# Designed miniproteins, single chains, continued (2): the designs that were tried, part 61

Each design is a single chain, and the fold is of that chain. pLDDT is the mean over its residues in the fold that is shown.

## One batch from the design tools (miniprotein)

Design m6103
Fold by ESMFold2-Fast:
Structure m6103 (fold): chain A 65 residues (1-65)
Amino acid sequence: SDVQRLVAEHELARLLAEARRAGVPEAVIEEYRRKMLAAIEAEDWATLGALAAELRRLIEEYRAR
């Protein structure tokens, strides 16, 4: 669905911005960006959700530093 893809791309952009603000290294952010974009392209929403949860956990770890 084009609507689901657009929403997912918007949420991805927001999550990547939060990761940068938290101090996650750019190389790590680019790895998550690549994997999550691949999941969006495949419409693999389960994998996208799992990757987003992993990145949110990483963001919280960097915020606690």
Scores: mean pLDDT 86

Design m6104
Fold by ESMFold2-Fast:
Structure m6104 (fold): chain A 98 residues (1-98)
Amino acid sequence: SSEEKQKALLELEMLLGAIELGLITKALMTGDPTDKRKADLVARYSERIQELIAREDLEGVVRAVEELIAELGKIDPALAAKFREQISPLLERLRELA
């Protein structure tokens, strides 16, 4: 249970980090204000999610990720849909472990 929680949270951290790095890299390459807005949004939520992970607040983590997807969808619906697809199995595991 505890080991399963830590593994799921680590997988979430790795996925968020990869997405954040990709968006930051794209924003730097394009100079596009929209790419920067997406990168800044994910970075802000990543910091908040990391704080929730440190507190082992699984319900808070799930809520923050769902809020991130909703906010990202206002800027880039296709990216939000891709992120939702990638993260959904992890969110289901976190709900079961909560």
Scores: mean pLDDT 88

Design m6105
Fold by ESMFold2-Fast:
Structure m6105 (fold): chain A 96 residues (1-96)
Amino acid sequence: HMARRLDVLAISTHLLAAAADIEGDPQEAVDHLREAGTHLGEASDALEKGDVETAIEHLQRAADHLRRAAELSKNPNIRKAAEGYAAEVERLRDEL
């Protein structure tokens, strides 16, 4: 269940990055969203291999990138979504 939830969250985060780019958010915010999506995918892969420590490290990096994207974004909807995704990532990490 956890790996599948992380895959969905990774896809959602990459879509959020695309939306931020289309809406003219700062490139730094877009880049942080893309990095977060990549780390969420890597966390899912690590978890499927039973590497919980590596998964936790990638989840922490994803949360940090999502928080930074929220700070840099000028779009209130993107900020709120990034903050929500960061909280979800932190919750999932704490369940491991």
Scores: mean pLDDT 90

Design m6106
Fold by ESMFold2-Fast:
Structure m6106 (fold): chain A 81 residues (1-81)
Amino acid sequence: SVDDILAEHKAKIKAQLDAADAARAIALLDEFRRTYEANGGDVDAALREILARVDEIPDAALRTLLGVLLHETALELKRAQ
């Protein structure tokens, strides 16, 4: 399920990132899920919207990591459809 995919990714984030970066990544995943639900299940549209917010993050390494994570989450959600 969508909730199982997000729970697994949140657990991985908490294990690998510091508390502040993990909190930011989890907040972006929660916003991605809300955008996805609100737009009727258009994963690609939700991804584009959230990636625009990721592009505003000053830390280039964190931007790259979050971009990869969001693309992986989007791919798993599309497979679950």
Scores: mean pLDDT 80

Design m6107
Fold by ESMFold2-Fast:
Structure m6107 (fold): chain A 78 residues (1-78)
Amino acid sequence: MAMAAELAELRARQQAASDRFENGQLSDQELLDVAEAVAQALLDQAKRNAKKYGLDLEKIEQQVQAQLEQVRQMVAAK
């Protein structure tokens, strides 16, 4: 399904940014900017597709917020 492919692409972008950060190729702020942009895009896609695909928006929002917090903690640990 197109929505699942879009979500997978957004998650792949976030993972690529995290990998680049771990390799010293990305700054703290650049990693946070990517994570926030991906989080917003994930929530926007979920909201648009919620009724059509029976998505649990509360669960998705919680997962997105938890992932963003993990990125913030990763940055803070340095």
Scores: mean pLDDT 74

Design m6108
Fold by ESMFold2-Fast:
Structure m6108 (fold): chain A 98 residues (1-98)
Amino acid sequence: SNIEKIKRLLEEMFELLKPRMSEKESEKLKMSFDYIVDEAGKMPEEEQDEISIILEKLLAGMKKTLEEYPEDSEKAREEAFRVLSMLQTKIAITKARL
């Protein structure tokens, strides 16, 4: 299902970011991702599909950035906030259309 794909994509993002963040920051990131999963689960399948496509693009971009800066905690944090901002914007736009 689309929601299982969204969960998997967010879990992959979390696993990539977690070792580059403090425990407290990773806990906050996980809470934000869990919130996104919950919100996406309330949406129609068509909107879930759009979210999954955006997440695939964000994950690909994140992997590229982290591959270029694997030991840079600042770059990891910037990428985490960028991903969160994009996801929150996508969720807000989708909710406004429903």
Scores: mean pLDDT 79

Design m6109
Fold by ESMFold2-Fast:
Structure m6109 (fold): chain A 87 residues (1-87)
Amino acid sequence: DEREDAILFTAASLIVIGTGLDQGKLELAQKVAELINELARLADTASPEQRAKIREALVKATDYANQGNLEEAVKILEEALAEVRAA
């Protein structure tokens, strides 16, 4: 769902930047936002299975970012990006 994916990517980016501002972790927040943007780009041409994996990673990363754990958010997104690029 193109519209739902766009909302998810936008919401994830906003939560990440907000967390980075709140915790003084702007460099990590920027890295997470860059990874979200790369995954969004890949989602446009991804298979349904790849899109499901991207969505799952975004939800998990956003949850960790919302809890203040931007380091774990980076790991989750980097792993998802590597898997999608390898497929």
Scores: mean pLDDT 77

Design m6110
Fold by ESMFold2-Fast:
Structure m6110 (fold): chain A 57 residues (1-57)
Amino acid sequence: SEVDKLMEQADKLLTDAGDSTDVSTKLSLLDKAGDKLREAYEKKREEREKEEEKKKK
């Protein structure tokens, strides 16, 4: 799913941040990972709302 792809992207960024020894690079990668996790959360919320609409009508 699109959520899974965003989660995979976030996981890669977290791994890259963990492997980095430069604090500035680490913080930048963590910020990008946070953005991807937020996108995944919003997408998952949209999917749940669509399922609820189908059940209510």
Scores: mean pLDDT 78

Design m6111
Fold by ESMFold2-Fast:
Structure m6111 (fold): chain A 61 residues (1-61)
Amino acid sequence: ALTQGQAALLESALVAAGVPADHARLVAQGAQVPQQFRAKVQQLVNEAPSLAPLLQPFLQA
């Protein structure tokens, strides 16, 4: 499970990547990334590898 700080960081990073705030909040609370946003999340991981440990569980290939 994410810490409260990690969840807040993940929500902000997803919104910055173009994921709607409501979906970003649900993902930060443990929901799967909606399929239509997976490419944006993958791009965020590629551009900011430091976020990969937070994002990899949501990008199960």
Scores: mean pLDDT 70

Design m6112
Fold by ESMFold2-Fast:
Structure m6112 (fold): chain A 86 residues (1-86)
Amino acid sequence: SKELLERAERLLEEIKEILRELRELGDEELAERVERLLEEAEKLLEQLKEAIKKGDMKKAEEILLEMEILLGMARILLGLAKLLHK
């Protein structure tokens, strides 16, 4: 589905932006944690593309939800960094 792929690509770009902000704050430890979340999200994006190609829409939706969870985790880590660097 074009909509699922577009959502997944937007989630990935949001995680990349969070990583950029963490690096600008100088929080290397939290940046490394978000970098690992980004690597996992990139793997999930490739799995999502394969699920869509195979017509497995249930699997594609499950993968998208996993990517949304990774973005949520990245947002929490950014929030923590902003509290520590005030």
Scores: mean pLDDT 88

Design m6113
Fold by ESMFold2-Fast:
Structure m6113 (fold): chain A 75 residues (1-75)
Amino acid sequence: DLVEKIRNMKEEERRKLADEWAKQGRTDVILDLYRALLPDIRAAAEKENLQDALENLDAAFAEAEARYAARKAAE
């Protein structure tokens, strides 16, 4: 339900929700949602021939996951 609600949101609404979760330190929720939406994002980018965007997206996600894992381990 949450993933479906986000898919139907406007870009501005999704941005505000992400900012609120980031403010609350809910990086886990943000990463989980990104994983759930990644196949749709990739399919859309492939259809529009946005190879550079896909590579940048993969790199950014991997970096965010690594930083989150490192932060949890450093506790």
Scores: mean pLDDT 68

Design m6114
Fold by ESMFold2-Fast:
Structure m6114 (fold): chain A 63 residues (1-63)
Amino acid sequence: EEELREKARERARLRAKEFAKKINADSYSVEEVDEETIKGTAVKGDKVYEKEFDLKELIEELK
């Protein structure tokens, strides 16, 4: 189970990075909002884009 959680965290961080690259962000950060949520924040000019990833959903995708 812990192995699935680690894979889900890795997948969330990778998807957050891909999201930032798609919008050609000037900068981005990834944070763990809580035990079940990873949040990616990308900044481009004066705009801030946020995307949240639910670790429970990602774990289900890995099954």
Scores: mean pLDDT 78

Design m6115
Fold by ESMFold2-Fast:
Structure m6115 (fold): chain A 112 residues (1-112)
Amino acid sequence: KLYPTAKPINAQLLDMLERRASPREIFDLMMTNMTEEDLLDMADDLSVAEKLRKAVREYIKEGKYDAAIAMLLAKLMGADEDEAIEIGRLMERDREAALERIAEIEERRLNR
């Protein structure tokens, strides 16, 4: 769970989720405003499994910030760990398809 009082970026992300911003809009905000430290803190706040945290760290180490962000955004939208990791791999080869998968996950969450 993200805490709106912990970091300004957390409050912005929660606001975007509440107003139903598109995954692309949220992704662009994260790409522009989040540091490596912010991404790792988000993984901890979302209590991601070690396999996903390791994948995030490896993508950051490789300079593939888009893949790391896509995995964390998918998790924030309600993806399981395996879905999030697959979306990270998809982001490396097809950004549009990755963002579409995240939108499908959000729709699944909203219909609970």
Scores: mean pLDDT 82

Design m6116
Fold by ESMFold2-Fast:
Structure m6116 (fold): chain A 98 residues (1-98)
Amino acid sequence: SRAAREELAREAREFLLRVVERAVEIINDPNASELDKEIAVAMVEIAIAVAVIAARNAGADALADALRAAAPAIVEAVRAGDLAAARAAIDAAVERAL
């Protein structure tokens, strides 16, 4: 149903936003090492992969495909320390899946 798709999309969005918000905090932290920043980016890439796998296993193929397609834009925004751009990329992917 549409309601079930909207709920899965909301859960994926909330999960990815938590990871992205923490990663952007690390990227923008002047005390974070270059390794800490690379780990933060890697954790975002892993989180997107987990969300794609979970969405596919739940039968939400459109959501899985949209998140996979958005991964480069989300990762670039995080590397730039741009939380607004990362949120916009996640929101666009979720909307495309509905």
Scores: mean pLDDT 90

Design m6117
Fold by ESMFold2-Fast:
Structure m6117 (fold): chain A 61 residues (1-61)
Amino acid sequence: MKDLVDQILDDIKRDVERTLERLVRTQSDEETLEAARRMAIGLGLDIDWVLEQVERFRRRL
């Protein structure tokens, strides 16, 4: 059963992915990783998941 909170978290994750993709394109790798960690902490997301998205975007570009 999917709660409203789970749906909101899914939307947040999507927005985070878009932001991380932009950061990977426009910022240095070090700045991107630091920003990603700060976003994960601020939004209450799993840091490991956020960092994995950064690595995926870096590998693609």
Scores: mean pLDDT 78

Design m6118
Fold by ESMFold2-Fast:
Structure m6118 (fold): chain A 81 residues (1-81)
Amino acid sequence: MPSEETAARIAEASRQTIARLREELATRELSPEQRELLDRAIAAAEAAVAAYEAGDYEAAFEHEVEMALYLMELAVQRLAE
């Protein structure tokens, strides 16, 4: 299990990722489907941060995986354009 210090660093990195994804959502021209995927990725990242802060590292990891899957689907859809 990650230490409290490690969890705090991961949560901060995740908050920085959320800020970057929100900037991408604001500045990029995206299809409605791509916007939905990015919005779901942001929601999963926010849930991961909340889980890290609560000390639920298993839930945090599951939410990180959800974020990664949505971001991969977004990348695949962009490649298919």
Scores: mean pLDDT 79

Design m6119
Fold by ESMFold2-Fast:
Structure m6119 (fold): chain A 99 residues (1-99)
Amino acid sequence: SQELLEQARKALEEGDLDRALTLVVQLANQGDLRGAAELYVELAEKDPSKAVDLLRTAGNLYQEAGDYKGAAEAYEKALEKDPNDEITKKNLEKLKEKI
């Protein structure tokens, strides 16, 4: 829901990353895959130590939502941080076949 999306964004702004992640998982479970993916990208900017995993998750959610351009951007951002992430590299290669 839009209200849940706004609550998750507020948690990110407040620096409560655990709360933000909990709310983002709830958004994905409710079927707001694109909204959840966008918030995973924002979480990655705030937590550099987990950025690659968070960006890969965002890419996966965008792909499930049919947002192939969003998925490609998220995977490319993950590969900018870790060019040798074989999982993300394969996901991006398969995705390019659909675009």
Scores: mean pLDDT 86

Design m6120
Fold by ESMFold2-Fast:
Structure m6120 (fold): chain A 84 residues (1-84)
Amino acid sequence: VDELEKEAKEKGEEAKKKNIDDITGKIKETQEKVQQLKEEGASDAQVKEAQQQGGKEIVDLMNETSKLVKEQYELKKKAEELAK
């Protein structure tokens, strides 16, 4: 029981760290790419595509965080069943 609770907590901490580090880094990369495209005289369509691609990658990172939260919930449920 205690080990499952510990694993659930560790999954939660991992999700938080991944959210901060990966999402923050991806936002910065997307902003830098957009800035470079503007400086190179890229079209509005190319700038928008780079923004959309970066946005999709950020959403993917958020979905990965959601998966870790779901795994934490499943572990907590198993611990509660063992406590009965």
Scores: mean pLDDT 74

Design m6121
Fold by ESMFold2-Fast:
Structure m6121 (fold): chain A 111 residues (1-111)
Amino acid sequence: SDAEVDRLLAEMARLARELLEAAKQFTPPDQVKLILTYSPDSPYRDRAVAAARAVAEELGVKFIEIENPDLPPGAVGFGISGDGAQAVIDAHPELVQRLAEVSRRLGEAAA
């Protein structure tokens, strides 16, 4: 449902915000990029882009969107990239796992 997709996108944005805040320990915000990856058939792409852009603007980080045809139909995911991004990911595997779970649930909700 639209309401479920809205809730999942809000949760994904919240988790991305937490991950980017954690990045302050390893990398200046100007060197970290927020990445939104989506399948070409995602029906909520525009909503996901809006959510990602809002987080990026709030935290002063660069925003990049990537269309990936290798993703499952309807899938969307948030990630981070930049110098030190791997150290942040390695330090916070639980946040990365939760972001992946929400992304999977978004794909299921869109079907």
Scores: mean pLDDT 76

Design m6122
Fold by ESMFold2-Fast:
Parts: sequence; structure tokens; C-alpha cells
Structure m6122 (fold): chain A 80 residues (1-80)
Amino acid sequence: SVYEEALKLAKETDEEVGKILDDKSLSNEEKEKKIKEILKKFQEQMDKLLAKASSEEQKLIKEMMEIMKDQFETALKYVK
């Protein structure tokens, strides 16, 4: 289902952001830039899934997107 694709994308995005945060070779500025790029790609991919989703799936995906955005904004605060 489209919702299952959205869940997989969210998990993969969370894991990718986590790897950037844990990378001791990157400066805080580099981490912020990379995370922002990941979030932009995530938003674009989620928007494509929303276009294919049923009304019920759209509600669930939007709720998940809001949770993910809040988590990532919190992570970005720890980079500065």
C-alpha cells in the first residue's frame, strides 16, 4: 500500500539522518546542510506518495510527516 511505502521511506530517512548526526568526521555546519538536503528529498518523495494515496492514507501520511518534521527539527537544534 502507499501507506506502507511511506512508512518505509520514513524509517529509511530516520536512519539516514541518524548516520549523519553520529558522523564524527562532519562539522555541525556540514551535518545541518546534509540533514536539510535529506529533509527536502523526504518532502518531495512524500508529496509524490500523497498524490497516489487514498483520502484515508493521506490523513495517516500527513500525521506521520508532521511527527517526522518535529523529530528532525529537534535533531537540528542539537547540531548547533
Scores: mean pLDDT 82

Design m6123
Fold by ESMFold2-Fast:
Structure m6123 (fold): chain A 83 residues (1-83)
Amino acid sequence: SEYEEALEKLDELAKRAAEAVKNKDLEALEEIEKEFEALKPKIEEVIKKLRKEGNYKAAEELEEAVKVFEGNLKKAIEYVKKS
């Protein structure tokens, strides 16, 4: 499903971000941020589709996953910048 694919893509980016933090690789984190910003509108379209289909639970879970990922990525970038 588009919902599962969106979650899998976020998980892949999260794993890459964790490795970049471990390596103190700011450039890798900035590349992940660019990829996330390109992915974000595509995920937002999936969320809109889920809401139109009445699948509010999946829409809310995906919206929360995006919010958590974005917050964690911003913290990771700030952490590595101070390293």
Scores: mean pLDDT 88

Design m6124
Fold by ESMFold2-Fast:
Structure m6124 (fold): chain A 96 residues (1-96)
Amino acid sequence: AEEEYREALRGALGTVRDAIEAIKKNASPETIARLLVAAELQLVAAYNVAPEEDIPGIEKARELVRKAGKAFDQGNKEEAIKYLEEAARVLEELIA
């Protein structure tokens, strides 16, 4: 349903934004990992109820969240934030 889809997108966007702030505030690696996992699960939920035309956007957001996780694990916080900000923009466009 449209409401279920929009709720999943809004949840994912909120979690991505929380992850950006957590990285900026030097939160624990455990906290950041939990937020990235939560964002991925929310994006999977959105994918399962998405209209076909939005699937490429959701896959792009998922790939960006995964790239952010890898960058963070490599100690590159700036690159991680960049990928998460790109994911947030994609999600904002899908919600609009």
Scores: mean pLDDT 89

Design m6125
Fold by ESMFold2-Fast:
Structure m6125 (fold): chain A 84 residues (1-84)
Amino acid sequence: MAKRKRELAQKSTGLSIRGIGALVETELYSERNPDKKEEYIKKAEELNREANELALRIENDKQYEEARRKVEELERFAEEVKRE
C-alpha cells in the first residue's frame, strides 16, 4: 500500500544517512594509515553500495533487518579503521 511504502522509504533514508556517516568516518580516520588508506576507502565504498542496494528494496521488516545488518557491518568496519 502507498502509505506503507512511504513509511518504509523513511526508514531506508535513515539507513542511507548512517551509511554515509560511516563512510566519511572511514575516510577521515584512514589518514592515519596512508599505506592502507586506498584499501580502507574502497572496502567502505563497497559495503556502502551493498547497504544502499538492500535499502532500496525494503518492502517489509525482514528486508529492513537485512539492510540494517549491512549498515552495521559498515559502521563496525569504520570502528576497526579508527583503532588502527
Scores: mean pLDDT 78

Design m6126
Fold by ESMFold2-Fast:
Structure m6126 (fold): chain A 90 residues (1-90)
Amino acid sequence: GSAEAREALDRAAARTPVLPLSEGAREAVTKALAALGMGEPTDAQKSALVAAGVEEREILARALPRSEEQRQAIRDTAEALRAIGDELDA
């Protein structure tokens, strides 16, 4: 099979109920990742981050954001992830 790490990430994403991302959630995640210097993320990367439940704290730790733009991007990402959680509760 594929590399076990890749399969583990895909399995974690698949284990989470498959939900369509709202346009707002997709835009917020894209904006946040771009502001962190990660470029334009693929739809697969956005879905994996949402499914993995990447927290604001974890994103801060990885990117070491220091600008106001990066901090706003982190907040936008956390809000997008929580919006997906609210959709799960609906």
Scores: mean pLDDT 50

Design m6127
Fold by ESMFold2-Fast:
Structure m6127 (fold): chain A 111 residues (1-111)
Amino acid sequence: SELETLIEILREVGALLDAIRANLADRAARLAAVDRLKAVLSKLAAFDPAAAARLLALVDQLTAAIQAGRPDAEILKLIQQIVSALVAFALRLIGDEIDRELAERKALEEE
């Protein structure tokens, strides 16, 4: 199911964002988690390439801020922006997929 695949991707992204928050004092650990986050978010391009590109651009801003040694408050603000954008993306895609599955099931019941 596309919905099951989407939920799995969202769980992985959530865990990686939590790892970035937990490792604010460890730059190498944060950068490793951000690299994994990019790989996981790239899978969302199969659902919506434009929304995936916008999320990846936010992650690039986060990477640059970590590499530049920006204050933790700025890093956390960027993480919050990624979370907000991801939640909006997820709710839209889940809604669209549920609506599609319901329409397909209704069509099968009418045949």
Scores: mean pLDDT 78

Design m6128
Fold by ESMFold2-Fast:
Structure m6128 (fold): chain A 73 residues (1-73)
Amino acid sequence: AAGTLIFNASSGVVDGVPVTIPATRPLTLPAGTYTFKLPVLDAETGEQLGYAEVTVTVAAGTTTTVTPAVVAP
């Protein structure tokens, strides 16, 4: 019992720095709840500045599409 998860690319600004989170290819995962750490990249240089943490629930036989938010705490 597996579902499909897709992360869309997203972009934002953190401390005046433009950043991106790259899209992923479709991922086939067993049903369940997962926490992912997605790389946050400098939009100008591609340098990794940190991680965005995203919790998603995958249901069997479904496609779940998530666009990560880039927000300062």
Scores: mean pLDDT 79

Design m6129
Fold by ESMFold2-Fast:
Structure m6129 (fold): chain A 91 residues (1-91)
Amino acid sequence: MFEEKLREKLKELGYSEENIELTLEALKKNPDLLEVAKEGLELYESENEEERKKGKLLLEQVVAFALMNRAIDEIESLSREELLKRMEELK
């Protein structure tokens, strides 16, 4: 199955279980990212070395986008919580 193959290849590329799980969750929420991941996996499994390099790059970009989206959510959440804490301190 696609998800199982992707998990195996991302582990082979040296990503942690946590980063792989975050990537898979991002793919469920973003259909465009899922299509890029499918294309990247197909290219990475190619017999052509140049196509494998392209596939690896696409998979690395997919992980980077997934982690970036998570970091943005954390920064926005932290910023809002921090603002609320500062407002409470002013009372």
Scores: mean pLDDT 74

Design m6130
Fold by ESMFold2-Fast:
Structure m6130 (fold): chain A 79 residues (1-79)
Amino acid sequence: SPMSPEDEELFEKNWESLMEKIKNSKPNVAATEEERKRILELAKELAANATPRELELLLAILEAMGFSEAELEEIRAAA
């Protein structure tokens, strides 16, 4: 089902927010398990509404941030 225009804007803002956090993250990704878990939950929500191209970009960025292959597979499964 297509998203409403308001939901599309919210999705784009969440996407931009995640991308901005990733671009501005120090090489040391937040070391706490809680912060990693929150990023994974947000990524799963974004993946569920992502195009195949957006999903691949998201996964590539998270891999660059130091997320494991198992964590990336969880995100891919959410799509």
Scores: mean pLDDT 70

Design m6131
Fold by ESMFold2-Fast:
Structure m6131 (fold): chain A 107 residues (1-107)
Amino acid sequence: MKILEKVIKMIEEGGDVEEILKLIASDPTLSENAKLFIAILVLKVHRVPPVEGLKLLSKYFKLTPEQLVRAAVFLASDTPPEKWLEILKELSKLSVEEIERIANGFL
């Protein structure tokens, strides 16, 4: 996929995270799930904190609440829940119980 080659090159060259995310978000050939997956990998490679990563994803991508929960699980695998649950609740509009059900069903 031509877009993946561009993203990899930008990462290797130390490109700006927001510019890479904008490139992914604007690509018409990628599904929203593919965009989300690639964006999460970019954020993890750049070691973006989970709260900042979730805010960037919400800024550049039209994500469902379920996609935001899945993104949080991948970004915050090594971060305590209390650090990111509050922002995830605000961005997704889901309850803690709904977030837990989605996260457990995904894993």
Scores: mean pLDDT 76

Design m6132
Fold by ESMFold2-Fast:
Structure m6132 (fold): chain A 87 residues (1-87)
Amino acid sequence: VEELLEEARKLAEEKSAEELAELVYEYLKNPEKRVAAGALLIQLGELSQEKASEVMALVTKKDEDGITKAQAAVAEFGEALKKAKEE
């Protein structure tokens, strides 16, 4: 979980909004990548709410359910993080 957050933060800092939108879109489409999508969205929001908004606008252009899927991914990440902390 921490490894996903570290990678997500690096991607959020290094990638453009367009590149991040493509990555988020692919992650949300793949059930195995939902937790990774949630981590990326959380790190984006913490790093820059402006950049996070741009990424989500691009994602919703490609998938009209993008916001709902993003919310689900963030919730799944939250549950994974909680489970990891409980050990």
Scores: mean pLDDT 78

Design m6133
Fold by ESMFold2-Fast:
Structure m6133 (fold): chain A 75 residues (1-75)
Amino acid sequence: SPLQQQEIDRLIDEVVEKLVELDPSLDAEETRQLLKDYADQLIAAGQEELAIETLRYLLRHPERALALVEAMRAG
């Protein structure tokens, strides 16, 4: 839904902000795109609520979010 998409976009922006604060060497645009691609995979599967819950988890656990982004970049 449009409201869930707005929440997802907001959560991604907040996670990116926290990650760049923790590691200023991160490219904010690249990090945002990686998280967006991850969320888009869940949305395509009809799992918008799981995408929101996952992003909220990452926002609460930014060190785990950093590890996830580093793993995705190393791909």
Scores: mean pLDDT 85

Design m6134
Fold by ESMFold2-Fast:
Structure m6134 (fold): chain A 70 residues (1-70)
Amino acid sequence: MEELLERLREEMRKEGIPEALIEGFVALVRGLENDLETLLSIMKNIIKTSKDPQIVKAAQIVAELLEEKL
């Protein structure tokens, strides 16, 4: 889990996502670490409904890393 969270932080920083938003997504991933299917569903919904390009990009990074693992 810690390796995944650190990789998420690194990928989000590369895309210029603010640290507060990065830690928000990291906290969400940690909170749902035992329910990755629900987490993936939440990320897909954020990508579909969010108007904020940074939030969409962060959700895409999370979804891509989860789909690679599942």
Scores: mean pLDDT 82

Design m6135
Fold by ESMFold2-Fast:
Structure m6135 (fold): chain A 93 residues (1-93)
Amino acid sequence: MSPEEIVKETQARLEEIEKGLKQLDNEKEMLSQEYEKVKTEAEKLMAISPELAVKGRELLKQMEEDYKKRMADIQKKKSELNKERADARLDLF
């Protein structure tokens, strides 16, 4: 390939990486919003009776563990894309 073709392909790759990073940021925001909704519903459940309060706290704890795992997965993907972006930029410049 010509040097111009290499630059064009690298720029296209960087644009794809930037799109991926924006999508992961959107997923992180959506996950945060979903967690807050579940938390609010659990708090409503906990307000109904002491028995439901115990059950609501158990469900919230389980959801918090799932939320942390999903957030960690998103952060790992962002780290991988950031490394790929850095490597691609070195090839471009």
Scores: mean pLDDT 81

Design m6136
Fold by ESMFold2-Fast:
Structure m6136 (fold): chain A 80 residues (1-80)
Amino acid sequence: SMETEARRKEYEELLELIRSANQELADAVRNGDEATIKDVEEKVIQRLTEALRRLGIDESQAVKQYVAQKVAEFQAELKG
């Protein structure tokens, strides 16, 4: 159905947003200061939360936890 195809495209867009978000977080951790990291985190959380809500998923806390975990992982990679 057209609805199924639209949902598939939204899932593909969400996956691309997640890839882009991970790259932005990695770049902010590598090259930015604490204020830059916080700004990028807030923007990424908003974009991912909005994308999930378009799919009928309201998991803002899970998005916040995911982004915080990714920042911590990228910071650990720089220290190791």
Scores: mean pLDDT 82

